# Ledger of designs, part 104: designed miniproteins, single chains, continued (2)

Each design is a single chain, and the fold is of that chain. pLDDT is the mean over its residues in the fold that is shown.

## One batch from the design tools (miniprotein)

Design m7611
Fold by ESMFold2-Fast:
Structure m7611 (fold): chain A 72 residues (1-72)
Amino acid sequence: MMAQARRIMIDNYVRNFHLPQDVRDAMMDYIDGQVDRLSDDVRALVDQFFDVMRNGQGFDRLQAIVDQIVAI
């Protein structure tokens, strides 16, 4: 079960950076398996966010992904 690990990833991001509510809601829908509520573009970026966080590729890349979701 990956939901708890992904919630911790969000908590780690928000310790240092602002996360807009709409982006947080999209991430929670992804975690809860409600992916049909997301556009294909948003779903792909949320998937990439959790992949980058799991692989430790740095907060700069995570922030860039959040900015891309906001731009949609």
Scores: mean pLDDT 78

Design m7612
Fold by ESMFold2-Fast:
Structure m7612 (fold): chain A 100 residues (1-100)
Amino acid sequence: MEAELAEIEERGAEIERRWQNATAEERPEIQAEAEEVYTRYLRYQAANDSRLSDAARAAIAEAIAAGLPAEEILLRAQYAQNPDPEAVAAAQAKIAAARA
């Protein structure tokens, strides 16, 4: 499990380095790889991170099983971990701004 985390982190760093030098033509493929790596990281967290609530773990597992993108998996986990409407709205606005 620790070896899996190290692989995920190293691949994430590699994708970030590639993104900095990527052409517009290469960016969609790099983004797809980033989504895959981030989904693997969220799965690892659901199994291993004791700070996550049972509701957050369930939300991550269900979203992964449904094939949702990493951003939506994260949003669902945040909803389950902190149901405060203000915090949820702030997180959703941040994700929307990153997409714009």
Scores: mean pLDDT 71

Design m7613
Fold by ESMFold2-Fast:
Structure m7613 (fold): chain A 86 residues (1-86)
Amino acid sequence: SPVSQKLRELLDRVRRLLLEAERLIKQGDLEGAERVLREARRLLEQANELIKQHKDQVSPLQLAEWTVLAGALHFEERVVERLREA
């Protein structure tokens, strides 16, 4: 469906942003990593809104993918927080 396609595009963009944040963290660019993680969070929130509005058009696999990416985002945000404290 058009909703499934839009959700896929949002989740694919989040995945790419999380990989970019990992690269920035490895380079010591914590400010750049935070900027990219804020954008990833915004897109995940948009994806969650689509999921909530169109529950009948969202597969269990897409729900699982959203959950995994949300977990990865939280993990990378915590890494950045800890590195700032070091």
Scores: mean pLDDT 89

Design m7614
Fold by ESMFold2-Fast:
Structure m7614 (fold): chain A 92 residues (1-92)
Amino acid sequence: MVKAGIEGKYIGNKLEATVVIHVLKDGELYRAVVHVTYDYETGEITSEDGESEGLVAKVLEAKVEKDGTITVTVYLETTGEKVTLTVKVELP
C-alpha cells in the first residue's frame, strides 16, 4: 500500500512543496520526504531529499503553473512505483 501527500506554502519569493510518502510492504512501514522549491523571481525549480526511512524517492519532474499549482512526480526506487501529486498554493 502506498499513501502519499503533498503540502504547499508561499514563503517570501518562493513556493515550497513538501511530499511525504508512506509505503506499507510486508508489515513494514517505509517513509520518504522530498522538498521542491520554486523561486518566483528567478523561475528556478530545485528539489532536495528530506528525512527518509528505508524508502528511496527521486523527483522525476516538477512543474509550477502561474496560478500556484505545483505538480511533482516521484519515483520510488525501493518499490519501482511512480507517484504524481498536485497541490494549489494560494498566492498573495
Scores: mean pLDDT 78

Design m7615
Fold by ESMFold2-Fast:
Structure m7615 (fold): chain A 73 residues (1-73)
Amino acid sequence: MEEEIKKLEEAAKNSELGYENSRKAAEAAKELGEKTGKTAVSSAAANISLVGAETSRALAEENRKKAEELKKA
């Protein structure tokens, strides 16, 4: 059980890193659009990255919840 909790916490941490990377990608896309004047393309790219960030956040939260449930058992 302890090893299972650790694996879930590690999976959550990896998903948290995915969230951070996707957020940075969205910000970089927005910044590039501001510098190049291609705001429509930049906005679309940022939105795609934000969807990726949302997915990673949901996975991190789910893995954290599973780890917490195992701690209660």
Scores: mean pLDDT 79

Design m7616
Fold by ESMFold2-Fast:
Structure m7616 (fold): chain A 69 residues (1-69)
Amino acid sequence: SSLAEQRGAITGAVTVSFLGTPELGTKARQAVSEGDIKALDEVIDEADPEVAKRARENMEFAKESVEKL
């Protein structure tokens, strides 16, 4: 799979736990399942800026971990 697809999947999995509300987590998971990276980015932007920053940090950490496998 492409790096964009890999980033989408990792972001979806990680952000489900970190968007601060179950509603945003559900939307992020749905966007990932549909392969809609733009919708995923919009959902992250709907979170508080602090929460969005944490979600993006966790995505980068998860991506680096996968790249080392």
Scores: mean pLDDT 63

Design m7617
Fold by ESMFold2-Fast:
Structure m7617 (fold): chain A 69 residues (1-69)
Amino acid sequence: EKLSPYELAERAIRTLMGMNPEARYSVRELAEMTGLPVGPVSAAANRLVARGELVRVRDGRTTLYGLAP
């Protein structure tokens, strides 16, 4: 099945968040853990934030993503 890099990133992010619901990840960490490029991972994470599935938080100089409460 032809999944776009964005759809692959979205599914991989949802899987990681489901395994560790309290965890928060940077885009770099998500890319490293999923083996996917930063661009699609960043776009997928921000789409999930726009849908209310994730929240985006600042941690010093880094932006982190976690499950929405």
Scores: mean pLDDT 80

Design m7618
Fold by ESMFold2-Fast:
Structure m7618 (fold): chain A 75 residues (1-75)
Amino acid sequence: SSLLEKLNELGKKIQELAKQFAEETDKDKQIALLEEIKALLDEMRKLAEQLGMQNGAQGLEQTRKEVEKLIEELK
């Protein structure tokens, strides 16, 4: 499925951004990386919903909220 392929690609992109975040020492750049991760998690959630993966979509939304909280804690 093209939707499943897109979901996998988004997951790989999040992993790469998370690696960049772990290596980043500048707070503003850390926040920017987390904002990108948050946006990609929302895209993955929407695709998971389209695929009928309700539990997966809920897990992605929970992770997005955790990233959002981390962004606010870094400000």
Scores: mean pLDDT 88

Design m7619
Fold by ESMFold2-Fast:
Structure m7619 (fold): chain A 82 residues (1-82)
Amino acid sequence: GPLQEIEELYKKGKELVEEGKKTGDLKKIEEGIELLKKAKEKVQEIIDLNPNPQPELYEKLKEIEKLIEEATKYLEEMKKAK
């Protein structure tokens, strides 16, 4: 279901960002960020379409947004350093 799809996107996105950071592969970081953005969009859609969203959805949204922010900041710093 949608929650399983969100968790799969989140896990894969996080793994790609961490692998990219460890190997210096900026393309993997970019791909990880795109998967995290897709996870964020799906969480936001569930929240927006539900009259009383579960608190866990807001916590998941914050977690994903934080990872996107941190990964994006890292990516921009690495691009600037080259």
Scores: mean pLDDT 84

Design m7620
Fold by ESMFold2-Fast:
Structure m7620 (fold): chain A 65 residues (1-65)
Amino acid sequence: SRAALLAEMEAAARAGDRERTEALMDQLGIPEAWSRITGRALRLMAEGIAEDALNRAAAEYAREQ
């Protein structure tokens, strides 16, 4: 289910598994989510946050759904 995919993406993202996070984003089939997640990650990196900004952004996006 979509809810199960979102939960798995959050878990992978929190674990820092970028490859798994990206694969789950692809499975969700949501191009808009990719834009929002990458936009958030770029903002985090610009603010000098973590190297794993994409995983952090993906986890936050999943919680908001």
Scores: mean pLDDT 72

Design m7621
Fold by ESMFold2-Fast:
Structure m7621 (fold): chain A 67 residues (1-67)
Amino acid sequence: GSAKSDHEAFLERLQRAAERLGLPPEHVRNALEGKGGLEDNEILARAARAYLTEEGLLPEGAAPAPA
């Protein structure tokens, strides 16, 4: 079965993170629903990174090593 309540909570957190980054939150929803294109997926990735940082799962300023 679908964990809709968990999905909606996660979506809301990611949309909040996108808004804090100055990115349109609708792109996050489109990416999570499989309706998004490349830009929607990139916005989702940025929002997810910010969300994980706020949840303490990633240190502030954590980025994958660009080396």
Scores: mean pLDDT 70

Design m7622
Fold by ESMFold2-Fast:
Structure m7622 (fold): chain A 100 residues (1-100)
Amino acid sequence: SLKEKAKELLKEIWKKAEEAVEIMREAGTPMEEIKKLAEKLFELFGKAEDAIENNDFEEAKKYVEEAIKLLEEAAKTLPPEAKKKVEELIKEMKELLEKM
């Protein structure tokens, strides 16, 4: 039950991370930067899922927090409207993370 809920929350957070990356891509972030960000996010979310499977929820949260920090850093250079949308997604991701 707790593991299943954590996996569902992780999946919802991942969807918001994908939406944030797509907003960055559409806003003109260079493709090489998008690729590097996406690869690191995929790695961190994979590690978070593995941590949940091992019942290590604190380690899973740590990996998601690292992913959020990468998105926050990438958002700093975005145009104002794109930045606002990504910051709203980051806020939603943080709220979901608190429920894990």
Scores: mean pLDDT 90

Design m7623
Fold by ESMFold2-Fast:
Structure m7623 (fold): chain A 72 residues (1-72)
Amino acid sequence: GPPSTHPLVLDARAYLEKPELKLEEIKSIAVVLRPFATPEGAALLDQVLQAKDVAEARALLAEALGLMRDPP
């Protein structure tokens, strides 16, 4: 099925479209999303928090967004 349609997930996806997004901003998004992530999504969000550059953080956050689910 599609990834989560939660407003925070949609906002995070919109932010990833911006080339000027900073590493600190990407990590802030990961912190906000973590409490309602699936276990697989949460593991990737934890990796975003440890990312050393913007490209790595963007890729990990995009993957995590794809693994997030709405509640049943």
Scores: mean pLDDT 76

Design m7624
Fold by ESMFold2-Fast:
Structure m7624 (fold): chain A 61 residues (1-61)
Amino acid sequence: SVDELLEEALKENVDVKKLLEEGTKTFPSDEGKVLVLELVNSTDEEEKKKLAEELKKNFPA
């Protein structure tokens, strides 16, 4: 799920609002929602990857 969220967030013409809604449903905690919001709104590919790794560490499947 985190890998799919990251792949979608790396696309150029992403529906940011839909991605954020789906991501926050997957990570409903306040901490998870903040990380999802930062990942979706980041413009830096390296930062998106770091935030995805942080989501995996804090919310392992």
Scores: mean pLDDT 74

Design m7625
Fold by ESMFold2-Fast:
Structure m7625 (fold): chain A 83 residues (1-83)
Amino acid sequence: TKASEQAAKEGFLESARREGAEVDYIDVQTSDTLTPEKAYQLGRAIGRAVGTQARRDGSPAEIGDLTFVGDGWTLRFRARVTA
């Protein structure tokens, strides 16, 4: 649903920003069977993983186009570290 897609985006952006990563683009597609709450939690987990990876690669670091697929999810994004 649009609500689940929006919740995932919000979770991702919040967690990535907290880890020092900026997102230039994000596209989320999800199954109607996934609740907005669970979508938000998955978004946060992905955002934290992205931020952690960017920090390990050094600053400024760029994470190119990435895709996550699972449980009917497709998440495509482009991000970079802001130091």
Scores: mean pLDDT 68

Design m7626
Fold by ESMFold2-Fast:
Structure m7626 (fold): chain A 86 residues (1-86)
Amino acid sequence: NDSQIEIQIEITRLDQAIAQVEAGDLEGAIQTLETLLSTSQLPQDVYNQVKPLLEEAIEALRAGDSEKALELINKARQILQDALAQ
């Protein structure tokens, strides 16, 4: 199922962004999230749920608010995991 593969790729990219934030690479995390949003092949309903969370996470990272960014990225990751279960 192409949708399942796409969702799994996006989860892997979010895991990369989380690792970058935890390492203090906020600029790298922003680039990872921006690339994810611009190249996303998620089903539209899933994309519409994760996009506002990731856009807010990018703004939090630009403000240096790593805690808020991680909360938002983890919420988006949970939505993707729930989509895999369906």
Scores: mean pLDDT 88

Design m7627
Fold by ESMFold2-Fast:
Structure m7627 (fold): chain A 80 residues (1-80)
Amino acid sequence: SFEEKLRAAIDAVRAARTLEELEAAAREAIKIILENDEDVLKAIGRVLDIIGAVEEARLTGDLEAAQKRIVDIIEDYLKE
């Protein structure tokens, strides 16, 4: 289900230890959102927020802040 895929994506994001692992986990989360969210504008907004979190981690080196931000974005789907 979409919920099971989102929970797996959260686990992958939380498990990331490097920027490369975070990018891979974020890419899978983006794929899940684009394949399952019927609201295209909402999906695009969420995808851009995830991309922004990854780019901020690349600029700052703060993986923990990016992981938290991406998890918060995905968890908002689970509340809907």
Scores: mean pLDDT 85

Design m7628
Fold by ESMFold2-Fast:
Structure m7628 (fold): chain A 63 residues (1-63)
Amino acid sequence: MEGARRLRREAEEARALAEELMKKEGEDIPKGIGYRLAAIGAGWEAYRLYGDEEAAAAGGVKV
């Protein structure tokens, strides 16, 4: 439970960081990376909490 919450927070922080980087550079690449990391984090959270392999796969996580 605490581990899943931590992973979700890390995914949210990664997204915020990517948006900050995009503002500084003015490029779309950092934004794309941020969204990918957030999706992976959500997939990991679902897998750890429920063993949901489908959710993990949707987030781009190989389990």
Scores: mean pLDDT 58

Design m7629
Fold by ESMFold2-Fast:
Structure m7629 (fold): chain A 85 residues (1-85)
Amino acid sequence: AVEEIEKLMKEVEELILNNAPVADITQKVADLARAMRRAGVPRERINEAVRQIVKTIEDVLAGKISKEEAVKKIREVGKRMVELL
């Protein structure tokens, strides 16, 4: 359901803003991917979303972008996924 995806997206954002361990963020992204699959999002779109989110997290860890910019990018990915439902 849309509500589950939106909730998991917010949880990913919260983990990033609170400097959570990479393992915790990775697990939450996996939970999000499973929720998208259950909701009927096409596999190719899920794979694109996961790649974009992972790249965004890597950019934060490398100091290339701020956590606030990362949250904005992740929100944009989530909105696109919800639009497919």
Scores: mean pLDDT 83

Design m7630
Fold by ESMFold2-Fast:
Structure m7630 (fold): chain A 85 residues (1-85)
Amino acid sequence: MTENDRKALVITLLNMYYESQGTLTREMNEEWLKLSLEELEKLLEKLLNISLEEAEEKLIKELAEISNRPEIVEKMLEIRKKNEE
């Protein structure tokens, strides 16, 4: 997974989390776009109180259902698998 792909995934996770809590604002999204990948990953880990890897796997599955484009999610998972080597 490229750094930009991972950043987009983490921002999507943050959006889904805060939307589920009813606290998502436009200002939060604008701030997340300014943050580095490292800062975004630390924020997500702190909020979910679970491993970032487990959170990502759960959201990847949810994104496959929401986007109605499973091919994109499969491609992202393949790129991620190559980066783990």
Scores: mean pLDDT 66

Design m7631
Fold by ESMFold2-Fast:
Structure m7631 (fold): chain A 107 residues (1-107)
Amino acid sequence: MEEETKNLLEGLKAGVEAGKPDSPSAILFREAVKLLEEYLKTGDKKLRSKAASLAAAGMLVAVADGDGETVYAFMLTYYTNAGVPNAEERARRSAEGARAFAETYRD
């Protein structure tokens, strides 16, 4: 399995499990997961590109909605698998940033 595809797939799955099932971010992440799993079977890079775009959109929506649990679970899983130092602290800061952003602009 491609390293980047594996890391993205596991992060997306963690985000879906941590978040609310009917949230826009969870819907986008579930679609991205399906496209990445299909890419791993077919090798169709168009599916991978579409999945990456949906994953990015889902993350932006999670941040805008203040969905810190989805942001935390995705970032922690992705950073840990990628071997990023201070993965837990980085994930926590991303989640706190998402909540702060939503509290400021979501009325």
Scores: mean pLDDT 82

Design m7632
Fold by ESMFold2-Fast:
Structure m7632 (fold): chain A 79 residues (1-79)
Amino acid sequence: MEEEEKKKLEEILAEVDRMLAEGRPWSDIERWVLEKVKELGLSEEARKEILNYLFDRGVADLKAAVDKVIDEIEKKRKE
């Protein structure tokens, strides 16, 4: 990554930590991150770093877990 992009990445990750500390909904955090990635034109490498960071903080994992539970409930109702 370029130094400039790395600096922007660090600023995004710091803001994510702040939003989590403020108790913001995880959907709002994901939306904000996606908007910033598009706005700044971040590389795939930087996007992977953000995704890994969110996963470690549980944000991405919670959404995946919720989607899985919804799918199982819908499947059980059809039986």
Scores: mean pLDDT 68

Design m7633
Fold by ESMFold2-Fast:
Structure m7633 (fold): chain A 110 residues (1-110)
Amino acid sequence: MDEINESLAAMIYSVLRLTLTRSSHPVAAVTALADQVKQRLNTIKDKTSDDKTIVEKVDRVQALLDEFVAAVAAGDYARADALIRQFSKEYVDLMTLVAEKYPDVVKELS
């Protein structure tokens, strides 16, 4: 479970690195990755709607992801770097909690 979450975070960091080194923003690639993460977050929220702790973490992770995409689109790479670091940490924490409390929900995300 953690290994899959780390791989997703690494992919997002790779897109950020490409954006910074080429002085361009691959908005389409960032949006596509964000949409995949949003689908997983929506599934978690729908399946765990009564768990206030998980719902709160989903909302926070979603907000960080939306701010990251907006920062990349605006060319604010310093803000994008800070946001993706916070997103990665909170996304891993969220997925670890979901895997511990609701392992069947995690199976549906595969």
Scores: mean pLDDT 72

Design m7634
Fold by ESMFold2-Fast:
Structure m7634 (fold): chain A 65 residues (1-65)
Amino acid sequence: GPAEAARAARAGRGAAEAARLLGLTGDVQKNAIDYGERGARLGEEGRAEEARRYVRLASQVLGMG
């Protein structure tokens, strides 16, 4: 629902910001930022399931589980 989509959007933005702030380099930083931003965009569009998928991918790249 909308609350889940909003939560996923926030999580995606957080993952992208964390990747930038942690000074990750190469493909790790690029992939974490890309997945996080895609999750944020999909969450803003109300696509909660797809947003959560990309947030999970960002978290996996960052090693957060």
Scores: mean pLDDT 81

Design m7635
Fold by ESMFold2-Fast:
Structure m7635 (fold): chain A 64 residues (1-64)
Amino acid sequence: MEKLEEEIRDLEEQIKELEKELEKLKGLPETKENTRKIVVLESTIGLLKAAISFLKKLIEEKKK
């Protein structure tokens, strides 16, 4: 119903896919290139999680 709820779902799906990629990368030999990719993925996942947390709080506050 709310566009905001759809955005949260999209972000959650992105996080799940990125977490799977991160786990796969961590299973590979640690090269400088793989380490950089891991750092970028961890940073991206962190930002997406922060965005979801913010949006969820915003929805809860609006409903109360």
Scores: mean pLDDT 79

Design m7636
Fold by ESMFold2-Fast:
Structure m7636 (fold): chain A 85 residues (1-85)
Amino acid sequence: MTVYLELTAATEEQAKQLAEIANEVLKEFGGEEVVAMEGNTVYFKATFKDMSEATKLQQEIIRRAREAGLSVSGFKLYPSDVVVP
């Protein structure tokens, strides 16, 4: 299934660093998706077998971001097949 991920950092500089961390984690999880950024928000699409794998990726990105000293103010994850209002 395809999952849409949205990460919001405290600043645009932190968002760029967060995008690099997320790209590395995506490669490890076998997901290969384009990263896009708008202001301090980073957007990803990744393909997983189920939501448990998506949740593991989400937690791993947060863990690495925290270890790098980044602040993440928002973190959203939803299936891309769900209608977003």
Scores: mean pLDDT 71

Design m7637
Fold by ESMFold2-Fast:
Structure m7637 (fold): chain A 93 residues (1-93)
Amino acid sequence: MKVILQLTGLTLEEAKELAEWVNKHPKAKASVARDGSLTVIVDLTKEQAEALAKELSKDPRASVSISDQAVSIKVTGLTFEEAKALLEKLLSL
């Protein structure tokens, strides 16, 4: 199942650093927009995607949308360290 994670509130330099790190992983793709928003796309099992969505829905900074084809998660206001920890968790699944 496709998981689309969008992180906003990072500097452009922070977003680029995280995108380069994510793109070293063969199961994930990352892109950075001009405003510094970071989009990460990864394929997870349905069970892993639903578990991640449920966990992140508890954070008031996160907006979660679930469809038959994808889980879309938007998180705003994470620090670089928080964003990196979230991505490490995502990529370890």
Scores: mean pLDDT 83

Design m7638
Fold by ESMFold2-Fast:
Structure m7638 (fold): chain A 77 residues (1-77)
Amino acid sequence: HMEEMQAGVEKARKYALEAARLDPEAGDEIGRYVTRAILHLGDGPEHYEQAKNDIDKAIKLGEEVRRRAEEARRLAS
């Protein structure tokens, strides 16, 4: 359970770092979701749903940033 949440945070952090390089504004937004998720995890198990929601949002936004960057590269080439 905690291991799942930690894995989610690490995945979201990787997306935040990638997004910061590709789209700094989106990277900041993803970083805010990651920070909120970490704070919710620190608040205890009753906040895990909030942490999971923020992790999921961070990952989805990171996936969207990557998709847009790949599309832009294809169109530019």
Scores: mean pLDDT 82

Design m7639
Fold by ESMFold2-Fast:
Order: structure tokens, then sequence, then C-alpha cells
Structure m7639 (fold): chain A 82 residues (1-82)
């Protein structure tokens, strides 16, 4: 039950990060980019903590971290253009 909830939560974090990045890109607002960056960093910390707690989630958590890293780079590039 906990493992299922953790997996669902990680998926929700990834979806929310993707949504925040898309909103920042559409608005061109520096504050929205900074909000997205802060969320991605917090999400990465949560993913790493859950990966340590639930070794069965390692492959899934690693996949989520890879996608969050890509989103973080996208946000940084967006901020550099502003």
Amino acid sequence: VELFRARLFLHSLLLEAQRKVEEAKKSGDKDKYEEALKFIRQAKDIVEELRKRYPELKDFADSVLTQLDALEEEVKKGLEKL
C-alpha cells in the first residue's frame, strides 16, 4: 500500500513539475520560472528520500530524477534568455 502511494506521489510530482515549466514558458515571467525551479529542486529531494526508503522504487525514481534534471536545465535556459 505504501509503495503504491509513493509511486503515485512521485508521478504526481513529475506531472506538476512539467505543468509549472510549461506555464513559465508560456508566460515568460521570471517569477514563474523561479517558482518552477524551486518546485523541481524540492521534488528531487523528495524523490531521493523515497528512493532510499523504498529500494523497490529505485528504477522508477531514477527515471523521474532524469526527467526532473531535464526540466531543471530547461528552466535554467529559459531564465538565461530573460
Scores: mean pLDDT 85

Design m7640
Fold by ESMFold2-Fast:
Structure m7640 (fold): chain A 75 residues (1-75)
Amino acid sequence: NADEEAIKLLNEALRAMDAGDVEKFRELGEKIASLPLSDETLGVAIIAFAVARIHAPTEEVRKVAEEALDLLSKK
């Protein structure tokens, strides 16, 4: 189930962000954006990355969150 995988990856992405693992955060965001998401799960992902962008601990993390949002907006 792509939606269930996306939620698991989203939790991993947020943990990577908190750990300062910018590369993992980017890779997980790209993977989530590649999945065939339902409208509901797409909405959850957009909100999560928007919150991550606002509360980003570094400019690198903020840019990665913006990249993920751009990919999700094209779905």
Scores: mean pLDDT 85

Design m7641
Fold by ESMFold2-Fast:
Structure m7641 (fold): chain A 60 residues (1-60)
Amino acid sequence: SLAERAAVVGEVLGGRVPRGMQEAIARALERHGLDAAALSRTPPYLALPLAERIVAAVRA
């Protein structure tokens, strides 16, 4: 579910984004053909920069 994907985003980003933003990020990942679960399995040094780009895009 979207809520489950949002929870994974929150886990990977260490709670740095509010719950509403986590849901928006999960949707952005789906638009790029990415699963939030795949993000959690990506090494942190790759996952965090990607997540930060998505956060910036969602805020724009």
Scores: mean pLDDT 63

Design m7642
Fold by ESMFold2-Fast:
Structure m7642 (fold): chain A 85 residues (1-85)
Amino acid sequence: SAMQKQLEQQQQQMLAEAEALKAKDPSAVLRALEMELLVYVERGDLEGARRAAERAIAEMSPEQQPQAEQMLRAALEAIAIRLTA
């Protein structure tokens, strides 16, 4: 359907911008993860959020991993609140 294709295109564009940000600046990996998590929170997509964080954590330094884990926890909490409200 045309409307579903439009929504998918907008979300893919946001995710593509997050990937481009990571490729341009490795220090921006946490900012890119935040952008990806916002998309998955908007979708209510628990598994998408987990996968995005898992990939980001695998590519970042050990010093940044605790921040990424806290961001994931906040995103999962936001998704849970949306699904129960």
Scores: mean pLDDT 79

Design m7643
Fold by ESMFold2-Fast:
Structure m7643 (fold): chain A 106 residues (1-106)
Amino acid sequence: SLEELLEEIRELNKKLFEELRTVLPQSLVDKQEKVIEELIEEAERSEDPREKRRLLVLIGASNTSLLMHVYVLHKLGEVSKEKYEKIAEIVNKIHELLDKMIELLK
């Protein structure tokens, strides 16, 4: 169900931000976590399938932006390959669930 998929996205988002707090500045992580949590809540409340789909795409874009920050730090030698791969795996799992929800809203 859409509700079950959104709950799974919330749980993965929590894990993502736990990992991000170990590599990114706390102020940036706290701000981005609030933005993404707000988008998830708006997606849950939206009854318009088109608007819900738009919000899900924005959640995905926001997660990709965070992953790109970690990628830059990895290339600068400030984040290990193992840590980057762990964060990338969480982002990829969130994207798979977002894509599944978007497909169900067609």
Scores: mean pLDDT 88

Design m7644
Fold by ESMFold2-Fast:
Structure m7644 (fold): chain A 61 residues (1-61)
Amino acid sequence: DEKELEEMKERAIAGVRKLAEESPEAARIVRDIAVRELSKIDEKLAREVERESEKILEEHA
């Protein structure tokens, strides 16, 4: 994958992880926004972020 796409994925996942510690509800909203925006660029990347973010949210539920 392009370096920029990898950085976007890592940043999105890190953001969800950080928010999940403070507010799982806010983390879910940010995940939904990130997945939507990434899907406009790369569907596979968006699905990866969605899957990894879901695992993080399950750990904090």
Scores: mean pLDDT 79

Design m7645
Fold by ESMFold2-Fast:
Structure m7645 (fold): chain A 74 residues (1-74)
Amino acid sequence: SHLSEEQRKEVMELLTEAFELDPNNPDLLTLAQLVQDPSATREEVLAAVEAAIARNADNPELVALLRKAKEVIE
């Protein structure tokens, strides 16, 4: 399955807020590209969000936004 248009919009809004915290974060860039890719599966996007959470554990504000994105996708 793939993300709905509604899920994609909500996740992109959260990623926009995350980019305000860390504009050059490579995990956020990868997530934005994946979320905007119509061929990306929901499972691929979820895995990428979970990986981004793990790699950015030292930034609790960023992790909170990524956890909200995960909840939107689930």
Scores: mean pLDDT 86

Design m7646
Fold by ESMFold2-Fast:
Structure m7646 (fold): chain A 67 residues (1-67)
Amino acid sequence: AARDEAEVIAAKGMNDVQKALDAGDLETARKIGDETAAKLESLGYTDMAKALRAWVDEQIAAAEAAR
């Protein structure tokens, strides 16, 4: 189903973002998040893309605030 495809895309993107954050690569985490969100938007899952972007922004802000 299309929703199952979007959920797989989001889950993979979030996992890849988390790996970049774990490596301390905030720039790569942002790029992966943006690419994943753009892919979700292209499939019509705009709300899911917005939620993903917000989550990535929060993760990066939290990592920077921990400096």
Scores: mean pLDDT 82

